# Ledger of designs, part 26: designed miniproteins, single chains, continued (2)

Each design is a single chain, and the fold is of that chain. pLDDT is the mean over its residues in the fold that is shown.

## One batch from the design tools (miniprotein)

Design m4878
Fold by ESMFold2-Fast:
Structure m4878 (fold): chain A 88 residues (1-88)
Amino acid sequence: MKEAKELKEKGEELIEEGELILETGLNPEKVLSDPESREKAQELGKKAKAELDARGVKPSVTGSLYFLELAKELIEKGEELLKKAEEL
């Protein structure tokens, strides 16, 4: 009962995070001009930097490129969780 709901919640959260990061990579000026989106993207950016550093990506490199890679991974992970929730 609770497991399916929890998986759906986590899956939706990851997809929303990935979509926000993707928007930041494609339209950085739009995200940066909106205080709400900018603050959330900044927080997600710190998380992305920590994950990419663990994979050997240079943490000193800045830009939308690593955000796009993280966004795709978050969306894929979220879709997997949603699929598991559908099976329960």
Scores: mean pLDDT 69

Design m4879
Fold by ESMFold2-Fast:
Structure m4879 (fold): chain A 104 residues (1-104)
Amino acid sequence: MELLEEELKKVEELLKESKDPLVKRLAEQTIELIKRIIDAIRNGADVSTLQQLLFEVEVLRGLAAIVRGVGKLINDEQLAKDADRLIDILDRVAAEIQRLISSL
């Protein structure tokens, strides 16, 4: 749980630092999802619930990868870097959910 709370803070920092509206929207959605994951774990979520949340993390990761691609195509280095930062956070969140599923 501490790891998820740390990742939540990293997304909140990205939301404050980023000027791009698309990155801000993805960061806001990621914050909401991490809060839902933390709440689900605190309430004793089953494997099925954790698998559904993992799927939602992978969807947001896919969207962030598209934003990274757009940043590279339009030569917006900051957009690509902000998207990479969000991808790294989502990958760590996904790994933690997978770890929890494996321990159930």
Scores: mean pLDDT 89

Design m4880
Fold by ESMFold2-Fast:
Structure m4880 (fold): chain A 120 residues (1-120)
Amino acid sequence: SAEEVKKEAEEIVEEAEKKIEEILNDESLSPTEKLQEINKVLGEAYQKIMELVSKLIEEGRLEDAIELLELTKERVTEVLEKAAKLAEEKGELELAKQLREEKEITEEILKDWIEKVKKL
């Protein structure tokens, strides 16, 4: 169902958010290593979400696919802003800047995907 798919997507994003917070609080990691680990977490979450989107498209559920992408855009950009703020609070200013740049890139990619699905 649409509700089950949205719940699965929210669980994917919540797991990514928790892992990102753990990475940011890991004092054994350099800012560069934190960014690399965060990008791995985001890449995994993105792949799982895109698998759900692809299944919805294959089923002809285009409106559900668009809603899932919109939800993903809102939630991931929120997670990245929270991550940037936490990095700033820890004095990792360059990491915070890079996380906000990743937020802008993510928002633009997801907006492009939404427009592509709308044209199907």
Scores: mean pLDDT 88

Design m4881
Fold by ESMFold2-Fast:
Structure m4881 (fold): chain A 58 residues (1-58)
Amino acid sequence: SGRDIAIERAVAAGLAGKTPEEAGRGADGAAVYSLTTGQASAEDAEEAGREGARAGGF
């Protein structure tokens, strides 16, 4: 679903070294969610970014 795609993108941003806030609420994160889904909240994006950063060893 669109929400799952947004989460995957936020995780990828976290693994690329962006902060969870940047992944979810920063300009790039917000733009990605706007373009790929209207269903993911900023909170979901931040959580996914945090999980991605932790999984990537940050």
Scores: mean pLDDT 54

Design m4882
Fold by ESMFold2-Fast:
Structure m4882 (fold): chain A 62 residues (1-62)
Amino acid sequence: SELEIIRIEQKILLYEFVRNSTLWTLSRLPADSPQAILNRKQIERLDKHIAQLRKQLKQLQA
């Protein structure tokens, strides 16, 4: 449905925003710090979530 498409698009935008904020934080941390490890795991989770939402969006637009 149109409403489902809009909802998914909004979720993708939100997660991409969080991803960009996390990347900015990561760029300011020492690469081997515990915080850098946690932020990289956060990005991995966000990337997986965004990919799932994009796949779902494509299926709904088919």
Scores: mean pLDDT 88

Design m4883
Fold by ESMFold2-Fast:
Structure m4883 (fold): chain A 66 residues (1-66)
Amino acid sequence: SSMLKEANEVLLEYARKLQEEIDKYQSGTSQADREQVAALRQKANDAFILYTDDPKKFMEEYKKEK
């Protein structure tokens, strides 16, 4: 239970930081801005999928990105 709570906390913090980064580019209309937003959304999706499929592996991969 403690590991699952910690994994959820790491996921929410990572998602929050990615959303702040997305917000910087989302008002842009250039191809580069659109590609940046797409890449950041993919990172968020990848993290969420790993969290749901294997929370232990998620923690191993994402806890080190401090």
Scores: mean pLDDT 80

Design m4884
Fold by ESMFold2-Fast:
Structure m4884 (fold): chain A 77 residues (1-77)
Amino acid sequence: LERARAYLDEAKEALKAGDLEAAAQHAARALEALGMDHTAKAFLLSFEYLLKHGLEDSARTLVELTIARIEERLAAL
């Protein structure tokens, strides 16, 4: 749980700094720390696909929504 919160904070800081790749990696690690390994893998694959195809705004939105879902999950624990 403490590791998931630390990764979430790092993801939020990276997103604020405009580092989408770092934000995505930290968000994925937070999901893994919550036992959501399949969700983390699916998220990273989707994120990489969007960036590869020039859909940067969609990639940012995916990261923002993923961070919000991690926050909700941690608040429910």
Scores: mean pLDDT 86

Design m4885
Fold by ESMFold2-Fast:
Structure m4885 (fold): chain A 63 residues (1-63)
Amino acid sequence: MEERERKIAEYEREAREAEELARKYLELAEKSSGKEKQEYMAKAVGYRLLAIGYRIDAERLRE
């Protein structure tokens, strides 16, 4: 029980960190233009996908 709960907390932490980074890069993209904007948008999308993956992993362990 303890180990599974710890692993769930770890995935939830990783998901929150990825969500925060995705938000940060979206804000940077909004303030940027041209190629720089495209690069920040790509990073934001990447971190959003990582966050979704971690949320799914955490939910799987709750089952």
Scores: mean pLDDT 83

Design m4886
Fold by ESMFold2-Fast:
Structure m4886 (fold): chain A 70 residues (1-70)
Amino acid sequence: GMEAGLRVVRGALEHLGASEETIERVLKAYKEGKSYEEIRKILLEGGVSEDDVDFFIKVLKRAEELLKRS
């Protein structure tokens, strides 16, 4: 459910070296059902590289598809 999704999001962002402020902003956006484009914007504003953001969004999409099918 949402708790598992939030754990995956936090772990991935910590691995990418995102700041705690950026992680909390992304977690809030994810809980509120914000678009992938808005989440991308938050990560870029937080200093995460475009390549790392692209990788993160790809991982997030895959994780959400797996959670919806189980």
Scores: mean pLDDT 78

Design m4887
Fold by ESMFold2-Fast:
Structure m4887 (fold): chain A 80 residues (1-80)
Amino acid sequence: MEERRADALAGLDALLEEARRLGDEALAAQLEAFRAALETEGLLPVGPLSRELGDPDAAPVLDARLVTEEEAEAETAALA
């Protein structure tokens, strides 16, 4: 699932940049942990990674959990 992982990483990078722009170091650390898990452990987030980035007054929100690639596929299939 290289495409899904690439999309997840792009979304996390956008949220990380936004969190750093807002000075939310705690959120930035959480996002960096998610990114590292995606790259190193082969884990994938399930759920929304981001909202549309267009509201400069709102902190980015991450509502996702980390699962294995196989578990992510199973959960996606269950939602379909």
Scores: mean pLDDT 58

Design m4888
Fold by ESMFold2-Fast:
Structure m4888 (fold): chain A 80 residues (1-80)
Amino acid sequence: SLKEEVKKLEEEAKKIEETASPEEQLEAAEKMDKELTKLADRAEASDLPLEEWQELGKLLKKVQERLLKIKDKALEELKK
């Protein structure tokens, strides 16, 4: 399901945050951000019931915020 795919991206993001170099974190986060956008587009195209859209929207926002934090941290490390 879309919800499971978003949760899988969240787990992947956590792993990258903890184990990858700053350069790897930036590259992976950019790739995951594109996948997250594709998942959001698929959800919109699926005309989901409001309740399902609200649940999925919360997960999408959570993962997007995590990816932004990973990118910001990686960029700060790369400036050194």
Scores: mean pLDDT 81

Design m4889
Fold by ESMFold2-Fast:
Structure m4889 (fold): chain A 100 residues (1-100)
Amino acid sequence: SEKLEELIKLLEEIKEKLKDPNITVEEAQKLLQELNDKFVEAEPELSKEELEKVKKLINEMGDIVQELRDNPSTDKAKAQQEMIKLVEEMIKILKESKEK
């Protein structure tokens, strides 16, 4: 699926951007919004189980971004690593879905 391939490509780009130590909270919020929009476009290509798993991971990323915004004492580097791990898990689910 073209939409599924586009979503995987976007996730790979988000992962690389999240490795930047200078990334702002505002940039992370924008990436999460772009991810959610592209995910909605790809929803018809995914099973119900895959949809629920990816939605949960996107929500977990949203919680991390919210924590970074609301709590200035939050460890930004640790938050970036946690978000990268969630993105890697999403990429794995979507690639396995594509291969069947």
Scores: mean pLDDT 86

Design m4890
Fold by ESMFold2-Fast:
Structure m4890 (fold): chain A 61 residues (1-61)
Amino acid sequence: DLDKLLAQGYLAAARYYLDKAKALEQQAKEDPSLDREEVDEQVARYLELARQYLELAQRYL
């Protein structure tokens, strides 16, 4: 069942980074003094990590 454990781990990692992206976007809405360019770059990085982990999870599902 190593494949199932790996799939679950990668799905959890993907959810974690999606939640991080959502939290950062919400923080940026509450604080308009934040550097929007830096926020957008960080959100893009989190979304890319989530995408990579979803692709990894698919290999073990």
Scores: mean pLDDT 85

Design m4891
Fold by ESMFold2-Fast:
Structure m4891 (fold): chain A 80 residues (1-80)
Amino acid sequence: SEADILAEMNDKLNAILAELREAMKGKSKREQLELALEAAERMIGIYEEALAKMPENERIREQLEILREERERLREELAR
């Protein structure tokens, strides 16, 4: 069901965020940005997979756009 897909998606997203939070401890600013970029790219993949299964879900489309903007922001920070 759609609810089951959303639950699985949220579990994967929460796992990535928990991993990121722990991985960032004691890291330099640059290392934290690199880890955040990797996490954002992983999360984008999860949302893209969910959107492929639920192509009319506007909430997922909106979250994908937000994450893509965040990915671009992180890339710009890392380029400086």
Scores: mean pLDDT 89

Design m4892
Fold by ESMFold2-Fast:
Structure m4892 (fold): chain A 53 residues (1-53)
Amino acid sequence: MSPETQARIAALQAKHAAAKPSLSPNQQALADGVTEGMQQILEWTGRLAEKAS
C-alpha cells in the first residue's frame, strides 16, 4: 500500500479514537463498524491504485 493510503487509515483511526469518548454506546458500536469498514475499503482501494500505476 502507498504511504498516502496508510496515512489516511491512520487519520481515520485517530478521528475515531478522538470521537469515541463523546459517543453513546449505540453510537460507539455504529462508529466502530463504520471505521472498520472504511479501513478495509481504504486498504483495498490503495492496493488497486498501486496496480493502476
Scores: mean pLDDT 76

Design m4893
Fold by ESMFold2-Fast:
Structure m4893 (fold): chain A 59 residues (1-59)
Amino acid sequence: SERLREASRALSDAIAEHGEDVPNRVLAEAAGLSVSTVSRLVRRAGSKEGAVELLHARA
């Protein structure tokens, strides 16, 4: 999915710019996702970087 690839890249870019402590709200805004979606991905992956990988794998 094109949207998932773009969202994955946007999450990766936001983490690189702001660091690991970046709030899920900021990640959601950057990726065009809901805060709920980002929170679920982070919880499932155990990390924000893992959330990027999960989203990329779904693309």
Scores: mean pLDDT 78

Design m4894
Fold by ESMFold2-Fast:
Structure m4894 (fold): chain A 70 residues (1-70)
Amino acid sequence: FTEEEAEELARRRKELALAQGATEEEAELIGETVREGLLALAAGESIEAVTARAKERLRPVVERHVARKR
């Protein structure tokens, strides 16, 4: 797929995150992580490597969400 396709999928993921109560900053990080992951897969990186990197990038979002729940 193209950069435009990755951008569209990232945008949809951001919209879903916002609808589920994520902040704009969290939604941006989620969208950017999806976009970069999809481009890395298109460039031939393994799904395992891309998934591990995505989990690390999103860990702060998960931690802030848990803390904010208090």
Scores: mean pLDDT 75

Design m4895
Fold by ESMFold2-Fast:
Structure m4895 (fold): chain A 80 residues (1-80)
Amino acid sequence: GAAQAAAATALLEAKSAASNGDIGAALDALTSAGKALEDSTLSADTGDKVSTGLSEAKSALSNNDTSAAITALDDALKAL
C-alpha cells in the first residue's frame, strides 16, 4: 500500500545518505521510514524484520559505520 511504498522510499533515501556519509540525513530518513511503517499493514514477521533492520541501521549510523548501516537497510528493503 501507500504506507509501505513510503517506507521503501524513505529506506532508499537513508541508504543514499549513508552512502554519501551524511549521517544526519540518513537518520532523518530512518525516522520517516519508521513513521511510514506505523501506518502500514504488514504481517508480524515482515514488520519485525523491517523494524530489526531499522534498529541495526540506527545503531550502525550512531557508530559512524555506514557500511553496516547500508547492509541493514538492504536487509530491511528485502523484507518489504
Scores: mean pLDDT 82

Design m4896
Fold by ESMFold2-Fast:
Structure m4896 (fold): chain A 82 residues (1-82)
Amino acid sequence: SEIEKKVEKLLEEFEKKLKKIVEETKNADGDTIREKLNELTPLVDEIVELIQKLPEEKRKEFSDKLLELVEKMIEEINSYYE
């Protein structure tokens, strides 16, 4: 479906932006990292809204993918907090 393809593209965009933020903030303080990650909030909100429009079987699959990306983001951030 068109919605499914859009969700996949937005998830890829989110992952690319996340990787860029992690790379650019490798030596940054926690406040700078948090500020950069907050820039991703509108994209996450759009992904969540689109996932809710998917068939039940696809909603779980894409929600799980989004959750895994968010968890990876949290783990990367936490690696810089001592």
Scores: mean pLDDT 78

Design m4897
Fold by ESMFold2-Fast:
Structure m4897 (fold): chain A 76 residues (1-76)
Amino acid sequence: GTGTLTITLTNTGSTATTYTVEVRDEEGRLVFTSEVTVPAGGTKTISIPGLPSGTYRYTVRDSSGNLVSEGTVTVP
């Protein structure tokens, strides 16, 4: 089967920030990448549909290249 992976980005800073989001499958293959600009104090949601069932790893970097978030999620 396929499912949708949803990633929500919240910018708690005082300035609009562009984040780089990468998603990799369980084999480490890059399946999604995007730059997302989130306004100061704002939230944006990214939906990635049609992913095969499996475990995915996501990473989020800020505009300075700092890793600000990472984790794993399972698409059933």
Scores: mean pLDDT 84

Design m4898
Fold by ESMFold2-Fast:
Structure m4898 (fold): chain A 102 residues (1-102)
Amino acid sequence: SVDDEMGKLIHELIEAVLNKDIEKFTEIIKKILENFENFTKEQVKTATQLAVTALENTKNPSEELIKLGRELLEKAKERFPDDPVIQENAKRFEELVEKIKE
């Protein structure tokens, strides 16, 4: 079912972060963005937190990782504009991007 497939993508995203597999992480984020409307609010919140964690754990993040993470956070903010967790994750992500450019 669609719910089973969405749950599987979130599980694979968690595993990619735990394994520090940034290539797999970016692959799964692309799939999440393609299917974004099918995710629950809690799944979207989890994905935004994992994007922050992936960026924190990557010493030399690719422009692709930054672009995909930023796109995820912007779509999450657009869909759930009043959610404080999503707002905080978006702020934290941008703070990390600014530090990388130093």
Scores: mean pLDDT 87

Design m4899
Fold by ESMFold2-Fast:
Structure m4899 (fold): chain A 72 residues (1-72)
Amino acid sequence: SPMDKQIQKYEQQVQEKSQQLDQLLKQFKENEAKYGVSHQEAIRYTSDLLSLIGQETDYLLKKRKLEKEMAA
């Protein structure tokens, strides 16, 4: 159904954002261990992290809403 396809698209977006979060965390930890992290870099990382979490959460909530509508 069209709703099934939309749920699948939201699931794909959640997966993509989760992968981006994992990569961001790995890169930050590697840079911290090798070079240290400046105050500006820490602020940038925190902003990017919160942005990606917000995007993942938005897609997850949209997916969950459609799943509930289909289950009713």
Scores: mean pLDDT 86

Design m4900
Fold by ESMFold2-Fast:
Structure m4900 (fold): chain A 96 residues (1-96)
Amino acid sequence: SLEEARKKLLEYMEKIYKGLKDILSPEDVKYFEEVIKRIKEGDDEAIASAALSLLNILDPEKNPLFRLMVMKYAGLSEEEIKEIEETARKILEHLK
């Protein structure tokens, strides 16, 4: 369901935030807090925006170094990153 996908995406985003907050710039920390807020409290447009933002920042072609940092500091495997991407795409499918 959309609510289960939202909950799962929120859990992953909070794990990424917790792993990265001490190594990211204050601006990047604020960006992650805003993405988490959109997932938690947002309407359909806000949740879709958050899911798109997450897919963009984890894109290995656009942000290969950031993807590696997430894996290293949040302790996520390549398989778990793919599950996050699948969850974000599932949200977008429900909200199109």
Scores: mean pLDDT 80

Design m4901
Fold by ESMFold2-Fast:
Structure m4901 (fold): chain A 59 residues (1-59)
Amino acid sequence: MQKNLDESQEDADNGAPAARRALEEGRRRFGPDLSEEQRHELNAEATRAGVKAIEEAKK
């Protein structure tokens, strides 16, 4: 349980699975050997997927 001004435990719960799924999909596309550039791109994709899932869950 959050104990203070944490914005959204619920956002973390909804975003984390989506971000993790996006990371898995990215690894499948780029393979296990990611360059630093690909890791950066994949992390950005995962972040966007997580945010999108949070926004969709909020509806």
Scores: mean pLDDT 67

Design m4902
Fold by ESMFold2-Fast:
Structure m4902 (fold): chain A 60 residues (1-60)
Amino acid sequence: MVERKVKTEGHEATLKADLESYEASVVAKGEFAKHAEDLKLLAKGEAERLMEQLREELEA
């Protein structure tokens, strides 16, 4: 009985910590994905502009 009580209390504390960590990770991933899309669009535009400029200088 004592061993089961100790295991139950320890397991519950571990579960709470894991749940909080998981929820924080999900929220952070959602925010990161939104900002990452904005940054990706900005970076793509800049890369396309540089590639076009280099192509014009090399070909024309």
Scores: mean pLDDT 67

Design m4903
Fold by ESMFold2-Fast:
Structure m4903 (fold): chain A 93 residues (1-93)
Amino acid sequence: ALDEIRAVLDETLAELEKYLSPEGIEKVRAVADEFLARPIESKEEARQALRDFFVKVGKIIEEDLADDPEALARAYRVLQEAVSRLNEIIDKM
């Protein structure tokens, strides 16, 4: 599970690099590292960690791409796909 989560996060960061500034990417990487460092002992804890991840990354995207609505929409779609994939991994735990 952890290796699958890490792969999704790495792929998501690579896709977000197409839209976000270097500063925005560093902020998203910090949130991803926080998510990976969190001790998760249950599916409920994993789902809460994923909700926190979505909210924090969504805020970074909105702040970084405030003046670029097309890039914002594309970056947000990348985030939504990542959350969907991460939920599928959590449901199989």
Scores: mean pLDDT 84

Design m4904
Fold by ESMFold2-Fast:
Structure m4904 (fold): chain A 92 residues (1-92)
Amino acid sequence: SLEELEKKIEEYEQKIKNSEGKEKAEAYTALAEVYIKRGLLLYEKGEIEKAIEEFEKAKKYAEKALELDPENEKARIVLLSAKNAIELLKKL
């Protein structure tokens, strides 16, 4: 399913390029969720450093979503999940 997630990254990157405002924020949020999923898969494989990199990408895109739509609860939840995962894994 890493290949499926890679395809979703390409789809959401195109949507980000072709959208503005709330729609663009939703696309950034969806992209951040894909990076959370990639981070979890890499963590399950024991690839801790790569998992952290994916969670840091999720954090970055969730932050971009909140810049466009500060009231986006889903983006806020994704951002918190990414931050918590990064802190936890850096203690390993």
Scores: mean pLDDT 90

Design m4905
Fold by ESMFold2-Fast:
Structure m4905 (fold): chain A 81 residues (1-81)
Amino acid sequence: MERVKELFEKATKESIKMTPEQKELGKKAVDEVEEAMRKAGITLGELFDAARELGVGFVPLTEDVSPEAAKAVKEAIEELA
């Protein structure tokens, strides 16, 4: 479980440091996150609940997502599956 917490913390940190170029790359990376959620059978609400239970703010899957934040969320989804 500590690994999942670290991944959510990384996702939140990376989202804060986004540039306009990273936002465009993040849009493509969101498709990969959505595919990972579909394969794992995990909803966005379940991801928010997991982050909340670990005491981590979850912001990477909002309007702006960095590619590093999306990658960290994808890894967290795979750990939860």
Scores: mean pLDDT 64

Design m4906
Fold by ESMFold2-Fast:
Structure m4906 (fold): chain A 114 residues (1-114)
Amino acid sequence: KDKEELEKLKEFAERALELLESEDIEEALDKIAELLKELFPGGKSELVVEAKDAHEKALKIADFLLGLAKYFDLKKAAELAEEVREMAEKNTPLEEIKPKLIELLKTILEELEK
């Protein structure tokens, strides 16, 4: 179970990074929410897809990734997920949230390699 969830988290982080690098931030967040539901189906990921605006979507994505980071003991990723969550709650411009989301996803991949 843990090995399968860990491989899903790696796939999620890799594909989400590609979306953030190739798409506009709002379109990237919509596709990342759908990707989260695809790889981690359940009520929590469904709430991310149902988020009404880009800031709420970024908040819910960060909250979901915080849960996963804590589950896999990814300390740096958990700290970055909390930072992204706070930025979204404060209505920080999406252009400022985007590089922090990229940093979070890269940090997830780096900590999973250890």
Scores: mean pLDDT 84

Design m4907
Fold by ESMFold2-Fast:
Structure m4907 (fold): chain A 68 residues (1-68)
Amino acid sequence: MLQPSTVGMVFADPEEARRAGEELSKAPDAVAVEFRPVTLPSGAEAGEVTVTFLADTGQDYPAGYELP
């Protein structure tokens, strides 16, 4: 079954998170990139980047392979 794969990363520096998100948005398999500011428990401002990759059912799998 097709399902998106998500990778979340938190950066202590919001500017680093923004730059990482911009670079990740250029990846050919990235279908969505979200940046959001996050407040840490210490009250410090951080950045979170979430990247969604769409799984390709034709990649690296033998023909006719089916998961239960």
Scores: mean pLDDT 64

Design m4908
Fold by ESMFold2-Fast:
Structure m4908 (fold): chain A 98 residues (1-98)
Amino acid sequence: MSLELNEKSRKASEEILELLKDKPEEELLQVANTLHLLVQLEYELKVGADQETIDALEQNALEFTPEELKEEVEKAIEMIRKGESAEKAAELLLEKLK
């Protein structure tokens, strides 16, 4: 992994951990993992990764997402594909968790 990808993923995870600190740890870890994959998806799209890489990241994000958040994650993936940031996409997941 590149240094830039690691920093961006870590920052997103830390922000989510702070927002969800009162939630059960298992749910927190699942959300953090999904957000990590969304940040990686944004990065890979920006650097022009191949379609197989993009498809794998989208599938992994959905596979590791709790059932109740899958619709929001699908919307987040579409937002990132349209050029929105993973940070903005993460707001959809956070709103659902409130």
Scores: mean pLDDT 71

Design m4909
Fold by ESMFold2-Fast:
Structure m4909 (fold): chain A 70 residues (1-70)
Amino acid sequence: KVVPGGASAEVETLSGPLLLASGALGGPVQVYVSRGGRYYDLTRKTEVELAEGWQTLELGPGEFRAYLLV
């Protein structure tokens, strides 16, 4: 199966989980959120609430997002 979208990763840091997502060609990117809660969007400088489990992010071509648990 061909899965459209970019790449994602979760990285454990001293401040908690860091979620990374890249929409290289644009479209839906699947991100697994191990710990639900409020995340700070490091690229847009805003807060977002993410539920635990698989989340779908809509990203544009070449868009990069990083979320750090608050």
Scores: mean pLDDT 70

Design m4910
Fold by ESMFold2-Fast:
Structure m4910 (fold): chain A 101 residues (1-101)
Amino acid sequence: MDDIKEIFRIFDRNKDGYISKEEIRDVLADILGLPKNEPLSFLLNRLLSFAGINRRFTDEEIDNLFKKFDVDKDGRLNLEEFTKLLQSPEFQDLLERISSP
């Protein structure tokens, strides 16, 4: 739980308690040293590759996952929704990798 809260705080750049796809893209682009105009799928797949995870997402899969966990349909994820996303089967390997010593 604490690790997810720390990750959420990193992505919550404006400290409003919500994360948008645009904020995730911008944070990933900054971390990876890539342009912010790259698709979120490209940036996420690069992060997964650096983490040693052989998972690839399409933009459609990311959109569907975001919509699934965006229960209030505001286009953003709060801490609870973000936690559920990271604990989903699609992100389980990433969560284990970032939470492991």
Scores: mean pLDDT 74

Design m4911
Fold by ESMFold2-Fast:
Structure m4911 (fold): chain A 90 residues (1-90)
Amino acid sequence: SDEEEKKELLEEFKEDLEEAIKEVKNKAKEMIAKGVPKEEILKYIDEELEYVKDMADRAIEYFKGTPVEKEIKKLLEETEKEFEKIKEEV
């Protein structure tokens, strides 16, 4: 059904965001361990967040005018908060 398809796409989008958070956390920790300058690590995290925002904007456009649009925006806000926490660890 259309409802089941939308739910599956939303679940996949959530999983993609969770994976992006994990990858950025792992990469930031690796960069810290290798002695990469803080400014370069923060730039990397900011660039990855811009990539995530671009993905979210595409998803928002696809679901424009539906209740799913609001859920994607909420997931993006939660993801931005997680990226901010990663930046605080640098």
Scores: mean pLDDT 85

Design m4912
Fold by ESMFold2-Fast:
Structure m4912 (fold): chain A 59 residues (1-59)
Amino acid sequence: SMAARQENLELGDTIHRLIAEGASQAEREKRLGPETAKTLLTLEKLAKEDSAKVRAERE
């Protein structure tokens, strides 16, 4: 539905903003809830590992 799509876009924007601002884990949990904040933390760890691999291959 259009409502579900809108909610997903707003959630994505909120996540991007929190990451860009360097928000603490506590602030993320307050804004997104504990489960979503935990998932985001895991995804950030994976993204940093992937970025480190790309940098090593480039250097």
Scores: mean pLDDT 70

Design m4913
Fold by ESMFold2-Fast:
Structure m4913 (fold): chain A 88 residues (1-88)
Amino acid sequence: MLVAEGESGSLRKGYASAIAEGEEAKAEEGKPIKVKLTGRASENGVRTVSEKEVTIKPEEKEKKGEVEVTTSSGEKLTVTATLTVKKE
């Protein structure tokens, strides 16, 4: 069985901050793994959230997933999470 684990990424830009988190996902060997990325941003006490699904192909051992979160002021923050695949 293939397991994808997300490594959280974070970004801070002035008074704005954002994080990206990948949920653990499992699939059979030779099948694509679908991982849900959640991006969260905070600016001046206002929080915004965006979600994106990233598909890891059976031949990939690592994939960087990007999620774009728009802050309350309209600034776009792109946060990257590193997804690592291992065989169980």
Scores: mean pLDDT 69

